# Designs tried in a protein design run: designed miniproteins, single chains, continued (2). Part 59

Each design is a single chain, and the fold is of that chain. pLDDT is the mean over its residues in the fold that is shown.

## One batch from the design tools (miniprotein)

Design m6034
Fold by ESMFold2-Fast:
Structure m6034 (fold): chain A 60 residues (1-60)
Amino acid sequence: MREIAENIREFAREDPELLIALVERDLGIRADSGEEAVRLILRYLLEKGVISEETYEEYA
């Protein structure tokens, strides 16, 4: 749970453009920044029950 959010944050730090492209491909939403891409994917994972609300608030 928490490890997934940490990995997504690290991915956004290393390659924000790739994360934006992956979020656009998989969720159909074009993020304006790596930060927005992180929030979009974490929101999706929260809605699917993959992460907790506490994890979302910490990393989003």
Scores: mean pLDDT 79

Design m6035
Fold by ESMFold2-Fast:
Structure m6035 (fold): chain A 90 residues (1-90)
Amino acid sequence: SAKKEKILELLDEIFKVVEPHLSEENKEKVKKKYKEVKEKIEKLEDIEEMFLLARSFINWVIDVLEEENSLTEEVEEKIKKLWLEIEKIV
């Protein structure tokens, strides 16, 4: 569906914002989790279930960034803007 494609596109944009700020170890960890989440969303038809998986992934990524002291106001604002675009789809 067009909504699914847009959610996956926005998740990819969030990953691109986050990736340069992660350590190599956490970059591989986040990349692996993102691949798993993307594969799960691609198999879903319920937009609400896609939204809940996306939200869970983004919250976890924010926690990872906070734990390594990489969550700047600029990164947080970029994630927030992309998340608001996902919320508009649901």
Scores: mean pLDDT 87

Design m6036
Fold by ESMFold2-Fast:
Structure m6036 (fold): chain A 99 residues (1-99)
Amino acid sequence: MEEEREKLAEEVKKIADEFAEQLRSMGYEDLAELVRKAGDLLAEAIKKATSPEELQRIARLTTAFFLLVVGALLDGSPQTLEAAKRAVEELIKEIEKLL
């Protein structure tokens, strides 16, 4: 489980970094930095989780994060990307409560 969690944390960070680069290429630098930060915090939370309940919470937050970012990228409208920025800021606050 430890080795699998380390690999999962690395993959989450890698995917978040790839999404951040795509957002940056679209001119959304602020959102790109928030996405990178959320990925880093999720990776840390995955590594630090000590209970099945914490792991389930992290899994839900990770799923919500990826659905949010993918949805914003697929839509690509300025309105959706600005809404995504605020949603990622709130998600970061929830992740920080687990750290």
Scores: mean pLDDT 82

Design m6037
Fold by ESMFold2-Fast:
Structure m6037 (fold): chain A 101 residues (1-101)
Amino acid sequence: SMEDLGIAMIQSLLITLVIDGRISLDSTPEEVYNAIKETIREQFSDPERAEEWIKLLDELIKKYPKLKEAMQKAAQAIIKGRQDGNIKEGLEKAIEILNSL
């Protein structure tokens, strides 16, 4: 389901982007989405595998029109959780936001 597979996948990518400092509280939904795509392309040595993952992400975005905004809000929750020294709360809030689709 979207809740089981898509959330875990998106959450992992958002955590990576936050840790690497590639997104901020000021990042737009489009900037977060583009950062996710670039991270996928950078992490896979096989370009075909990277494009398969990007296709899956784009199919999820087409199915859930609010997903880009949800990814941005989830990223903000993770960043705020880290800033507050409560990463668990930030991650739980991010999951809740993604489940609101």
Scores: mean pLDDT 83

Design m6038
Fold by ESMFold2-Fast:
Structure m6038 (fold): chain A 90 residues (1-90)
Amino acid sequence: MSNEDLLAKAAEEAQRTADLARTEGLSEEEIRERLEHIMEIARQSKNSYLAEATIGVGMIKGSAARIAGMSYSEGAGIGFEAAAEGLKKL
């Protein structure tokens, strides 16, 4: 799998997680499992630190939304969507 394919796959999995969080709701455990899977894909990229940092920035955005009063699932929707958009720009 090329570096471009790995980043695209990580972005697709992050977007899918955001969509599921918004449409079906996800538990904290499901969000954690999905995050770990996305991180495993990102770690295989050429610049794993940049890919991981990009996902981390998305997760900080999701956490900020939760602190502002959004649910865990709503925060995940925001965080994973931000991670997906960031990964697409790499």
Scores: mean pLDDT 83

Design m6039
Fold by ESMFold2-Fast:
Structure m6039 (fold): chain A 93 residues (1-93)
Amino acid sequence: MIKAKDVAAFVTADGRHAGFSGTVEGAEPNSGGKATIEASDGSRGEMTASVDSGGNLTAAAKDVGVREGDRVKAIVELDNGTKYEGEAVARAV
C-alpha cells in the first residue's frame, strides 16, 4: 500500500457522517474507487472515493461511529487496483 499525503479526517458534530481527504501521488486522474475507515471501536465504514485530475482524494460515509479526536485508519482501493493508506485524528466540521 502507498501512503496518502496531507491526510485529514473529519466528522460531523452529530457523529453521523465521517470522511477524509488526502493527496494520492501517482493515482490515475479522475479515477474512482472504494474507501474504508476503521473507527476507534473497531467498526468499519465503506465510502465511495474519488480522485480529481490533481491527485486530490475525497471520501465520505454515514454511520461510521467516528468521533472528534478519534484516530482513524483509512484504506483506499481505486478501480485500477492501486491501494493507499492514511491515518489522521478526526476533526469536527
Scores: mean pLDDT 75

Design m6040
Fold by ESMFold2-Fast:
Structure m6040 (fold): chain A 77 residues (1-77)
Amino acid sequence: SAMEELEKKLYEKALEYAKKLSEEELKQIIEAAEEAIRLARERAARDPSAAAQAERAIRYAEIVKRAAEEALEEKRK
């Protein structure tokens, strides 16, 4: 699907950039992504009309977090 293709491209691009960052910068990105996910989940729980926007925000934040975590893991090897 178009969404799956976009998510794959986002992940690949995020991973490319993440590999250029320091361990400290990657940790900050992971923390920021986790906070974004938390806030989006709280918003969706409070306002059902925001569910679609929150779902997209969570999905993008999870992609960014996953890329940063993978890059961080590679730096620790």
Scores: mean pLDDT 85

Design m6041
Fold by ESMFold2-Fast:
Structure m6041 (fold): chain A 77 residues (1-77)
Amino acid sequence: MAQRQLTDMIHDLIAGRVVTPQDLQQIIDIAEQLGMDPRVIQALRLAYQVQADAQTVYDIIFSSSDAQIDAIIAQLQ
């Protein structure tokens, strides 16, 4: 159920606009509350610093592997 709540939030944020710092901070807070992998949290915090687009945030949340998360972190640094 928690994963579904995060998915619904991401879908709302993707609706034709860039993720705002406020939206991304809320996503980070929810991800931390859900106990998501620390690497996912790190990638989201980097996305916040660079003001990444909604697609990048989506890719971080729905990464299929640790290698994918590491690749995104490298791209954001």
Scores: mean pLDDT 70

Design m6042
Fold by ESMFold2-Fast:
Structure m6042 (fold): chain A 76 residues (1-76)
Amino acid sequence: SLEEELVELSETLDEKEALEKARELAKKNKDTELLKQIDAQLELEKWLAETDPSTSDEEKRKKLEEMYKKYQAELA
C-alpha cells in the first residue's frame, strides 16, 4: 500500500527526500489529489523542524506519522 511504501522510503532516505520521491511519482501519474497530500506533509515537516530544532530525526518521524494519521482521520 502507499502508506507502507512511504514508511519504507522514510526509513531508507531522509524524510524530505522520501516525500519528494513520492511527490515525483504522483506527478508522473498526474495524481493531483495525491500531490496535494504530499505537499501538505512536506509543509508539516518543515513547520515541525522550524518549531523545535532540538527534536531528533526519530521523534520527528513519529510526529509526522501521527500527523498523517490525524490528516487521514479528518478526511474520513
Scores: mean pLDDT 64

Design m6043
Fold by ESMFold2-Fast:
Structure m6043 (fold): chain A 88 residues (1-88)
Amino acid sequence: DAARRAGVAAALEAARPYEGSTDPKELAEAAERAILAGVQAMIDLGDPAGAREFAELARTNAEQSDAPEEVKQAAIRAAEAAKAAAAA
């Protein structure tokens, strides 16, 4: 639970510089940085299983969203990379 809260906090902080952006490229960067930061924070706190679940939720949410395709693809790629890192 502490790891999940840290992951969410890290993801929100990573996305903060992109708040209010409507540029798909910037939103794609925000999604990638948020997912990677959240997963890394959970791994650093000793919860690699929770980190993998966090990444899977991010991937599923991206696939179900109405976001531009570039943003969806960036989020899916980041989630897959993060799941691989959490498995190592």
Scores: mean pLDDT 81

Design m6044
Fold by ESMFold2-Fast:
Formats: structure tokens, C-alpha cells, sequence
Structure m6044 (fold): chain A 87 residues (1-87)
């Protein structure tokens, strides 16, 4: 089960990064409705990731480090999407 949780976490992190890219693209295109929907999806995915980190029993320090790495991945994905969308 532990390995299944880690695999699920990786899948959610990848989905969140992909969703951040799509959000950036929507913002670049000034597609307010799509950007709003994607923002809600990001919030939902983040909640699922936090719950999985808690279920995995990581220390507070490990959780913070992992969330910081995820935030950096999301920011890079968003920036790439934004540049693509504003073309």
C-alpha cells in the first residue's frame, strides 16, 4: 500500500504540473472562464496531494520540502504555458 500511495502521489504531482501549464496558457490567451476552471482543479489536486503526504506519514520538514519543489515545478509549467498562450 505504501508503494501504491507513492505512485498515486507522483501521478497527482504530474497532473498538477500539467494543469498549471494549461492554466498559464489560458491566462496568456485571456480565456477567463477556462483559467477559472483550471484554478479550481489546481486547488482540488493540491488538497489531494496534501492528504496523501499526511497518509504517507512524512515529517513536517519533508512535507514542506516536497511542496516547495512542487510549487517550483508548477511555476515553471505556468510560465511555459503563458508564453505559449500569448502568441
Amino acid sequence: KREELEKRLKELEEELEKTAYELGKAVGQKDIETASELSRKIAELRKQIVNLLDELGLSEEEKKARLERLSRRMMKAFAKGYEEGKK
Scores: mean pLDDT 86

Design m6045
Fold by ESMFold2-Fast:
Structure m6045 (fold): chain A 82 residues (1-82)
Amino acid sequence: SAAEEENKKLEKEVQELLKNGDIEGALDLAGEALQRQFPQLPPSLIDRWKELQLKLINGEISDEEARKRLAELAAEVRKALA
């Protein structure tokens, strides 16, 4: 489908940015895609997700702490979508 091709193209662009060390650019593209899919989400929740991913990639946060913060963020996302 067209959506599947768009998702594949986005994943490829994100992977290329990550390979080039442009982690912030990769997260910006992923965040923009999330906002397009869920326009009702506050941009602040997407920014928090991006910050959490950046901390995890940079080794500033443990996998356990990241899971806890992702669960908290997921609960806020569910509340915003309800």
Scores: mean pLDDT 79

Design m6046
Fold by ESMFold2-Fast:
Parts: structure tokens; sequence; C-alpha cells
Structure m6046 (fold): chain A 59 residues (1-59)
């Protein structure tokens, strides 16, 4: 599910120590999302990923 995918993404991001490594995780998950989900779900995922990235930049 999308929630399971986002939970896995957040867990992987928390394991990374550098911004560069977190960006690589996001790129990898974005690629996987394109293969697993439809266009509407991908747009929702991209919005949530963007929000997550902004949150990481503020902390």
Amino acid sequence: SMDDFLSELEERLEEQETRQDRLQVIVDFSRRAREEFDDQTIQQLNQRISDLLLKLDEE
C-alpha cells in the first residue's frame, strides 16, 4: 500500500546520515513508485515526498 511504501521510505531516510544519501534514497523510491503505482498515486506520493524533504531541510 502507499502507507507501507511511505513508512519504508521514512525508515530508510532515518538510517541515512547525509543529505546526499537521503536524496539517493528518494530517487530510488521514486523510481520504484513509477513501476508499482498508477499516475494518480505517484502524484500523491510525490507531494508527500516533497513535504518530507522540506521537513528534513528545516531540521
Scores: mean pLDDT 76

Design m6047
Fold by ESMFold2-Fast:
Structure m6047 (fold): chain A 85 residues (1-85)
Amino acid sequence: TKLTVEIEAKDEAQKQAVIKEVEEFNRKTGAVKSISVEGNTITVEIEAPTVDEALKMAMEIAERAAKIGARVLRIESSELGPVLE
């Protein structure tokens, strides 16, 4: 299962902090397939064997981003559609 987490940063410093947190998460889990950046928006694609596992991974990324003050815009699945807005 693939989920996409879309995160909005307020500035370059927060954007780099979000990227660092996602890379740290990926070092521990291996679940991150891609990180793309467009302006102040960071899009993280994750993959896991099950929907429940993918949701747990997406939520952890969202929580890490929120703790540094970034705004989580949405969590989406290509299979299920929007999960969190």
Scores: mean pLDDT 80

Design m6048
Fold by ESMFold2-Fast:
Structure m6048 (fold): chain A 68 residues (1-68)
Amino acid sequence: SALSPGLLTLAILNAKGSITKAEVIAILEAKGFDKALIEDSIAYLISSNLVSETNNKLTLTAAGKAKL
């Protein structure tokens, strides 16, 4: 699809709230993205402070929500 896994990660977290990294990966793999690409996209979002990771859960930040 034309949508990036990064933008889709932000949209998933906005819709579902704080969920595990494994659940985000599973959702995006079901949409046809490669696991390595998904993991790289999540790592980028965390390094850019658009997503925070605590106790294996991903949470959308205010900055991340502003990208939607």
Scores: mean pLDDT 85

Design m6049
Fold by ESMFold2-Fast:
Structure m6049 (fold): chain A 74 residues (1-74)
Amino acid sequence: MEFEEEVKKLKEQIEKLLPEATPESQEAAKELLKEIEEKKKKGEISDREIASMLTAALLILIGGVIDKELEAKK
């Protein structure tokens, strides 16, 4: 399948970064993950769209990790 491996890798990276991010970034990423699951249940989302939304969640978490590092320097 077209994006199965990418979806799997993105989920693994999200799980790894989730505890390292700020609570706000964790909440935003979890909301995106919840939206993906809801759309998946309805059959309204392609693997490509899932990969895109997971990439967005990953970027939010990366930003949250950076923000947490910056707060630690204050």
Scores: mean pLDDT 78

Design m6050
Fold by ESMFold2-Fast:
Structure m6050 (fold): chain A 85 residues (1-85)
Amino acid sequence: MSAIELINKGMEALSQGKLEEAKEYFDRAKETASDAEKAALNTLMAQGYLRQGKLEEAREWVDEALSLDPDNPMALKLREKLDAA
């Protein structure tokens, strides 16, 4: 399965609220990903947790994304949103 196919399956799992299934697909996609791409996948996980009201877990995913890519626009936006909550 290609990285794109894994990301698409992970995003489908996120849309269904299946956070653990989404994580499994994204972890497999990360095996061939750059740090910037890994950061983007971590922001998708953060959005999934945020949608379920799991603010602490969402913050952990955002922090990990920013550790990999400190200039990631989505991660920075999510951090601001979480800090305002």
Scores: mean pLDDT 85

Design m6051
Fold by ESMFold2-Fast:
Structure m6051 (fold): chain A 76 residues (1-76)
Amino acid sequence: MQAKTVEEAVEKAAKYLKLSEESKKKLLELITNWKPETPFEEVFKKFKEILSEDEEAYKKFPDAVLKSILHELLKA
């Protein structure tokens, strides 16, 4: 997987979710450091923690939409 593709996917997600630069960095680290063996629900829990700690982040997306975004990030 090319770093640029992952960085661009995270940038797009951060813009869509209105994440701060710190939250975007945390999301990039989550996506780059998580292995396919890691249960999706553990990755999703960490993703929601990043969103919940960011006051600027849009918090009204249903879990189905957030899971869809996370699946796209993990495929990049």
Scores: mean pLDDT 76

Design m6052
Fold by ESMFold2-Fast:
Structure m6052 (fold): chain A 80 residues (1-80)
Amino acid sequence: LSEQQREDVDLSLLRMQSSVIKTGRQSMLNFDDEKKKESIEQLTKLIERLRKRKEVSSPKVARELDDVISLAEKEIKELK
């Protein structure tokens, strides 16, 4: 695949991930304290993975990664 085609695939996957996070928001409204802690842990691990990926990504992909990281950080703040 060309560099451009690889970048387009990465962007599509990141947009899907953002949609999954947004869709999951509705389900989190009735979480007990234990489930909230589990969700915070999962989101924290996701942020760590995305930050590591950003170090080896093109500027365009890095921007999409920053958007997903910001969304995950916002969800953590709302769950706390």
Scores: mean pLDDT 72

Design m6053
Fold by ESMFold2-Fast:
Structure m6053 (fold): chain A 100 residues (1-100)
Amino acid sequence: MRARIAAILEALRALPAAEPFREPPAASERISDLVSNPMSLAIIEERIAAGEIQSLQDFAQLIAQMVLNVLVYNPAGSELYENALAVLEEAERLIEAEEA
């Protein structure tokens, strides 16, 4: 499972829409300014490496948290909001394909 989750994470990281989410929150002021305990793909990668994420469900919850942080604090139609939705849609597609 860990290797599968890591492969999905790498696929998400490669998306152009994932650029604001690739680095730790300190490198993305737009997210960190508005959210306590911001999430990024780098933080999710660290949690996978630490053995904290062992299921696709746990992984999906962290991706959802990362996206929700953006959707709550950014207006609909903004670039960051649309990028967050694109990352969520691709994550759901890849997770569904892995579970199939």
Scores: mean pLDDT 72

Design m6054
Fold by ESMFold2-Fast:
Formats: structure tokens, C-alpha cells, sequence
Structure m6054 (fold): chain A 74 residues (1-74)
């Protein structure tokens, strides 16, 4: 599976909508200036580098949900 590759790759850069959903899921305030950053970079920018893995896992789950939603519509 691609989970290990996607978690720390630039291709999991958090677009505005995905970033909003990830931060909302974790109870963190949305900051649009963080859009396009990887989960690790977002965690570092928030002063919470320990959250990098949790942000990545949450983003991966939410991407999976968005893909399922798109497939359900098609």
C-alpha cells in the first residue's frame, strides 16, 4: 500500500480544504497561511512537532474519505 510513501511526501501537501478538515478534527485553529505545507511542516509551524505523525495520519484518513465520496458520486 502507498500509506508510508504518502504520509511524508510532498504529494500530501495540505491544500486549504484538507488542512481545514485536519485542524478541525484535531481541535486546532485553522490558519490559511499553512495551506500547501506537509503535515510535518504544519506541526512545526504550530509549535507542536510531536503532532506531525498524527496530522499525517489524520490527513491520510480524510483523503481516503474524500476519494470514497468522489467514487460514490461517479
Amino acid sequence: PAEGVLRNADDIGLGEELLRRVLERLGLPYDPSLAGLTARQVAEALGRPELADELGRTAGRLVGDLVREALRQG
Scores: mean pLDDT 69

Design m6055
Fold by ESMFold2-Fast:
Structure m6055 (fold): chain A 55 residues (1-55)
Amino acid sequence: SAKRRRAAEALREALLASNFRSVDLRAVAEQAGVSVGTVRAEAPGVLRELLQELR
């Protein structure tokens, strides 16, 4: 869904910007316009993709 895509993109950017250290999931959810639960649900997929891509 569009909400899950926005959550995944925002989390991806936050993880890269923080070098995988201190990511505030509430701030990510606010920026993406979704719930914190949506960001948490997308986190495993985003981490898996980033680990494969090494971006």
Scores: mean pLDDT 76

Design m6056
Fold by ESMFold2-Fast:
Structure m6056 (fold): chain A 96 residues (1-96)
Amino acid sequence: DAVDALKAQLESSDPEVVIAAMTQLPSLSLEDVRAVARAFAKNLASSDPEVRSAAIRALLALPAEKQAIVWDAVKELGLDTPEILNQLLHEIGLMA
């Protein structure tokens, strides 16, 4: 299953694999986004600053309904911290 493969890629320890996998999110159905949302959301807390930045930009590039699905996973994982919220605001400021 392509979705299972994508989920595994989003959970990879290789930054290049993870970043490439995140580029697939805008093309996924809402159901497929739900299936990978937790794997994707964990990358917002990555130790690699390039992975964290790419994850934030990928999240912000999604339509509102897909952003909501990912954000629910962020809250379920306890990643809705002031640190991650501040980084989201920083990236929004850079994109504006």
Scores: mean pLDDT 81

Design m6057
Fold by ESMFold2-Fast:
Structure m6057 (fold): chain A 117 residues (1-117)
Amino acid sequence: MKEVIEALYEAAREVARLPGDVAKATSEEEINAAVGRHTDAAVEALRKAYEEAKKLGIAPDLEVRYRFRYRREGNKVEAEAELEIRTKDGKLLARGWGRATRENGKVSYEERAEARE
């Protein structure tokens, strides 16, 4: 079970970090690269969680909810991302959340990731 929860935490952490990297990007190409990198890493972490659960004889029936929001207006950039992983009966197993803002070259960001049995 520990390895399953650690993999779910890694998925949540990747999503929580995404807004910070997007806010630092200076081009659409860099934004797309950051989104792709963090998404691919989160998907790989989810795959590992399923593989570890399978080794324990557990068939995880998980609901995954993902949201990403990006807005640019002049010199201001805002990005927010959230990932929630729940059992089918609604128990929260992992959550990742991040928000980042860049204005006049200054970046501020907040991120949180958690996972539990």
Scores: mean pLDDT 84

Design m6058
Fold by ESMFold2-Fast:
Structure m6058 (fold): chain A 75 residues (1-75)
Amino acid sequence: MKKEELKKKGIELMREAVRRLAELRARQRQPPAEEREELRKLAEEAYRLLKEAGLSEEEILEIEEEIIAEVEAER
């Protein structure tokens, strides 16, 4: 997979994880452990892809913060 493709896929998976977690919290104050574990695995895959794309840990955190802000703004 090309670095550009890895970065795009990593960002997409991160958005999916953040959005799904926000939806679960909105519908249920404490999301079930099984759903949280699925989201954790999704977030780990996103992190892996972004790291493979050559992003630093700091750059990945900035992307995560930006996505969280975007998802919160959609609510």
Scores: mean pLDDT 77

Design m6059
Fold by ESMFold2-Fast:
Structure m6059 (fold): chain A 55 residues (1-55)
Amino acid sequence: MPLPTDEEAEEWRKRILEETGTEPVPFASDDRTVQLAVVDSAYGILKAAESFEKA
């Protein structure tokens, strides 16, 4: 599974910040699997929120 670019990961973090008002778990991890899991979860949340908003 390819990881998104650093820029896209940052974009998702900002959107989550606006959505929840709190910072998500940082991407500062030495384990690539952990980084991927965090990004994937963030993307899922954003996609769900966008779908409801655009409904």
Scores: mean pLDDT 59

Design m6060
Fold by ESMFold2-Fast:
Parts: sequence; structure tokens; C-alpha cells
Structure m6060 (fold): chain A 64 residues (1-64)
Amino acid sequence: MSLEEIIGKAARESKGDAEKALEIIKKEYPNLTEEQEKIIREAIERSKGDPDKAGVQFYLKMNA
């Protein structure tokens, strides 16, 4: 599963809870940087459980 796909899954399962989403993501990607964790946290919070929005927000922030 790609990082974008797991972020989408985590957003849906956590319903916008960034800490719960990060626990789900870290099971597949345990070596995330602090900057990646911050970007993921913001993407999850902004998505409010929408997996497509979470993936897009992560992609945009990482490629800005």
C-alpha cells in the first residue's frame, strides 16, 4: 500500500483524529520524519475523515 493510500485509510478509520491516524500509518511506515508527521497531522485534521481529501492535502504539502 502506498503512503497516500494508507493516509486515506487512516483518515477514514480515525474520522479526523490525527493521533489515531498516525498510529495506523506508523504500522506500515515506522520511520516517518517529524516533518512528514506534521504534514500528515494537518492533512488528517483538514480532511475530517475524507480519505481522498487527506491524500490530496498530503501530496500538495509534500510537493510545495
Scores: mean pLDDT 75

Design m6061
Fold by ESMFold2-Fast:
Structure m6061 (fold): chain A 55 residues (1-55)
Amino acid sequence: MEDINKEYKKFLEEVQKKIREMREKLAAGQITEQQYQDFVKELDEKILEFEKKIK
């Protein structure tokens, strides 16, 4: 249980880092607003899936 909690926190940190990177790419015009929205939606789904699996 402790190890899973540490992995989950690390996962959330990676998610936050990826979101920041995608925001930077959006601001630089490297991706579209639609691609950013799709990415955020996929991350939300992965977070929910991970939460279900940690049981």
Scores: mean pLDDT 78

Design m6062
Fold by ESMFold2-Fast:
Structure m6062 (fold): chain A 100 residues (1-100)
Amino acid sequence: DEKNKKALELFLEALREAGVDEEVIQLIEEGAPEEEVLAKLNEREEFGLAAAGSLAAEQAGVHSLDEKKAEETLDALGVSEEFKEAVKNKDMAAVIKLAM
């Protein structure tokens, strides 16, 4: 879905602005497993999957603290149910695969 692809593009742009390494961004674009992405993020003490998940929620127009409000926002954006589950679980690999 085009909306899922646009959400992924905004997410990747947010990661670049946050100073995430291009190697990590490339792994995300290629749909690498979450464990592999986390291994690269762990090379930076201050930047983890929780921070990346928060940025994804912000860029998707989702303020991440309320699951119901997040689901309503994702519904308004017209993303798939599988994409919503991936965002809720902070599964970046699944978000990427569903957005491609």
Scores: mean pLDDT 56

Design m6063
Fold by ESMFold2-Fast:
Structure m6063 (fold): chain A 87 residues (1-87)
Amino acid sequence: SSEAERVVNVSLAELKHLVDEKASLEEFEKTVKLALEYVKKYASEEQYKLFKEYVEKLKEAHKKGDWETAREIVKEMAGEMFALLRK
């Protein structure tokens, strides 16, 4: 749906911004919580499960201060989420 595509695109853009800016853990967790809520509400179950899995990996990278891995996770996440939107 158009709403699912919009929510996925906005959520991915927000996560990329947080990683690029090396945002605080508090800001990161607040944004992630809201993004998960919106994806759960407006996206498919497959999209929500995939988003949640990548978000957990991204949180782990953030806690380790591994910004290179965090950028790779966001890139992989975007590719997988867009692949689901094309189904």
Scores: mean pLDDT 82

Design m6064
Fold by ESMFold2-Fast:
Structure m6064 (fold): chain A 111 residues (1-111)
Amino acid sequence: MEIEKKIKELLEKARERIEEPDFDLNKFYEIAEPLYEVLLYIEEKTKEEKIKELIEEFVELIKPIAENPHEVSQEELKERGLKIVELVEEALKYVKEEDLEEVLKILEKIP
């Protein structure tokens, strides 16, 4: 419960940072990289097909940014960032209590 509260607070902090007026490509990757690491960790621990689907959705959200970053608007960057946070929140429903401490450690990498 305490660890779950801290995880929720870090994800909310990530959302607040995404909604900031100065949100840019560097800040996007500072959030997206730890969130991707969390999804990979959850996939390894759960082996749930749903987690693989969430990872595929994450990759599709990143693809336009990786292929043509100069054509992605700040509004699109924010929308994609918020959707990425939602994917991680969905994945957390599949995490066992004993694996939450490692998830927290990864999320603490978000500035």
Scores: mean pLDDT 86

Design m6065
Fold by ESMFold2-Fast:
Structure m6065 (fold): chain A 70 residues (1-70)
Amino acid sequence: MEELLEKAKELLDVSGPEAVAERMRIAFELVELGLSEEELRRISKETGDPFFSFAAMVRELDEEAAKLLA
C-alpha cells in the first residue's frame, strides 16, 4: 500500500499516457485494498492527483448504496 503511494507520487512529475494510466491503476488498486473515502481524499489533497479524488467518490457511493440496501 505505502509502496503504491510512493510510486504514484513519483509519477506526478512524469507526463505521458502511460504514466497517467499507471496513476489511475494505482488509485483503483488502493480502493480494492480497502482504503477509506477519507484516506483517498487525503491522498488526493497531498498529491493533487484527480484519480484519487475520483476513487474517493466511488468509495463514497459504495457506502451510500450499502445504507440504502440495509
Scores: mean pLDDT 69

Design m6066
Fold by ESMFold2-Fast:
Structure m6066 (fold): chain A 60 residues (1-60)
Amino acid sequence: SALEEVEKLIEKYKENLTDEEIQDILDFARYLIKEGRPKDVILEEVKGMIDAYIKRKKLE
């Protein structure tokens, strides 16, 4: 499922994310799933969100 693939992405980057950021990512993924977005789009959007959080931390 799309949610299972999202969980795998979060697991890969878990050390770079806070619990609050993980929750926000999961909430966003659930929103996209509810809207019927295709799996590939959901994964790209989630990855973009993860990358944005990681980039922000590296600049600070």
Scores: mean pLDDT 82

Design m6067
Fold by ESMFold2-Fast:
Structure m6067 (fold): chain A 85 residues (1-85)
Amino acid sequence: SMEEIERFATEMMIQMVRTLEEMRRAGASPEEMLARLLEIADKIPKEALPVVIKLLRELLEYYKKYGSPETVAVVEELIKHLESR
């Protein structure tokens, strides 16, 4: 159902944001952060991709205003990868 897809997408976003912030605090490189997020993203079923991509675009706008250029680049590359699936 749509509700199950939205719940899954929200849980996935929470996991990805938490992972990204933990890796950033640990001093991980943008390449390491992207690789880890891609591993998490590979578990996203095709049915949930449009909702996750929409939420990632909202996150990207937030990071453009309040985040680092490195974080912006990681989220942009993640979105490009998911849109190619």
Scores: mean pLDDT 85

Design m6068
Fold by ESMFold2-Fast:
Structure m6068 (fold): chain A 72 residues (1-72)
Amino acid sequence: TQQQRQQAIQYAQLSVNYAMQGDSEKAQKYAKLAAIYSGNTDQAEELGKQMGEAAKQGDSVRASQVAAQAAS
């Protein structure tokens, strides 16, 4: 639904914000939730892992790319 898509976008934005703070655990958590709410459940674990790696590296470009994939 539209509401689930909006929730996925909010979780994706939270995952980027936590990644930029270096909080890899919360960045992973919210990236996974974004994937689940957008219907990308099969990709949730992999996207979460990629977001965690971006958070540890301080890679804002990668974090934004992963968040966009999770929310779409």
Scores: mean pLDDT 84

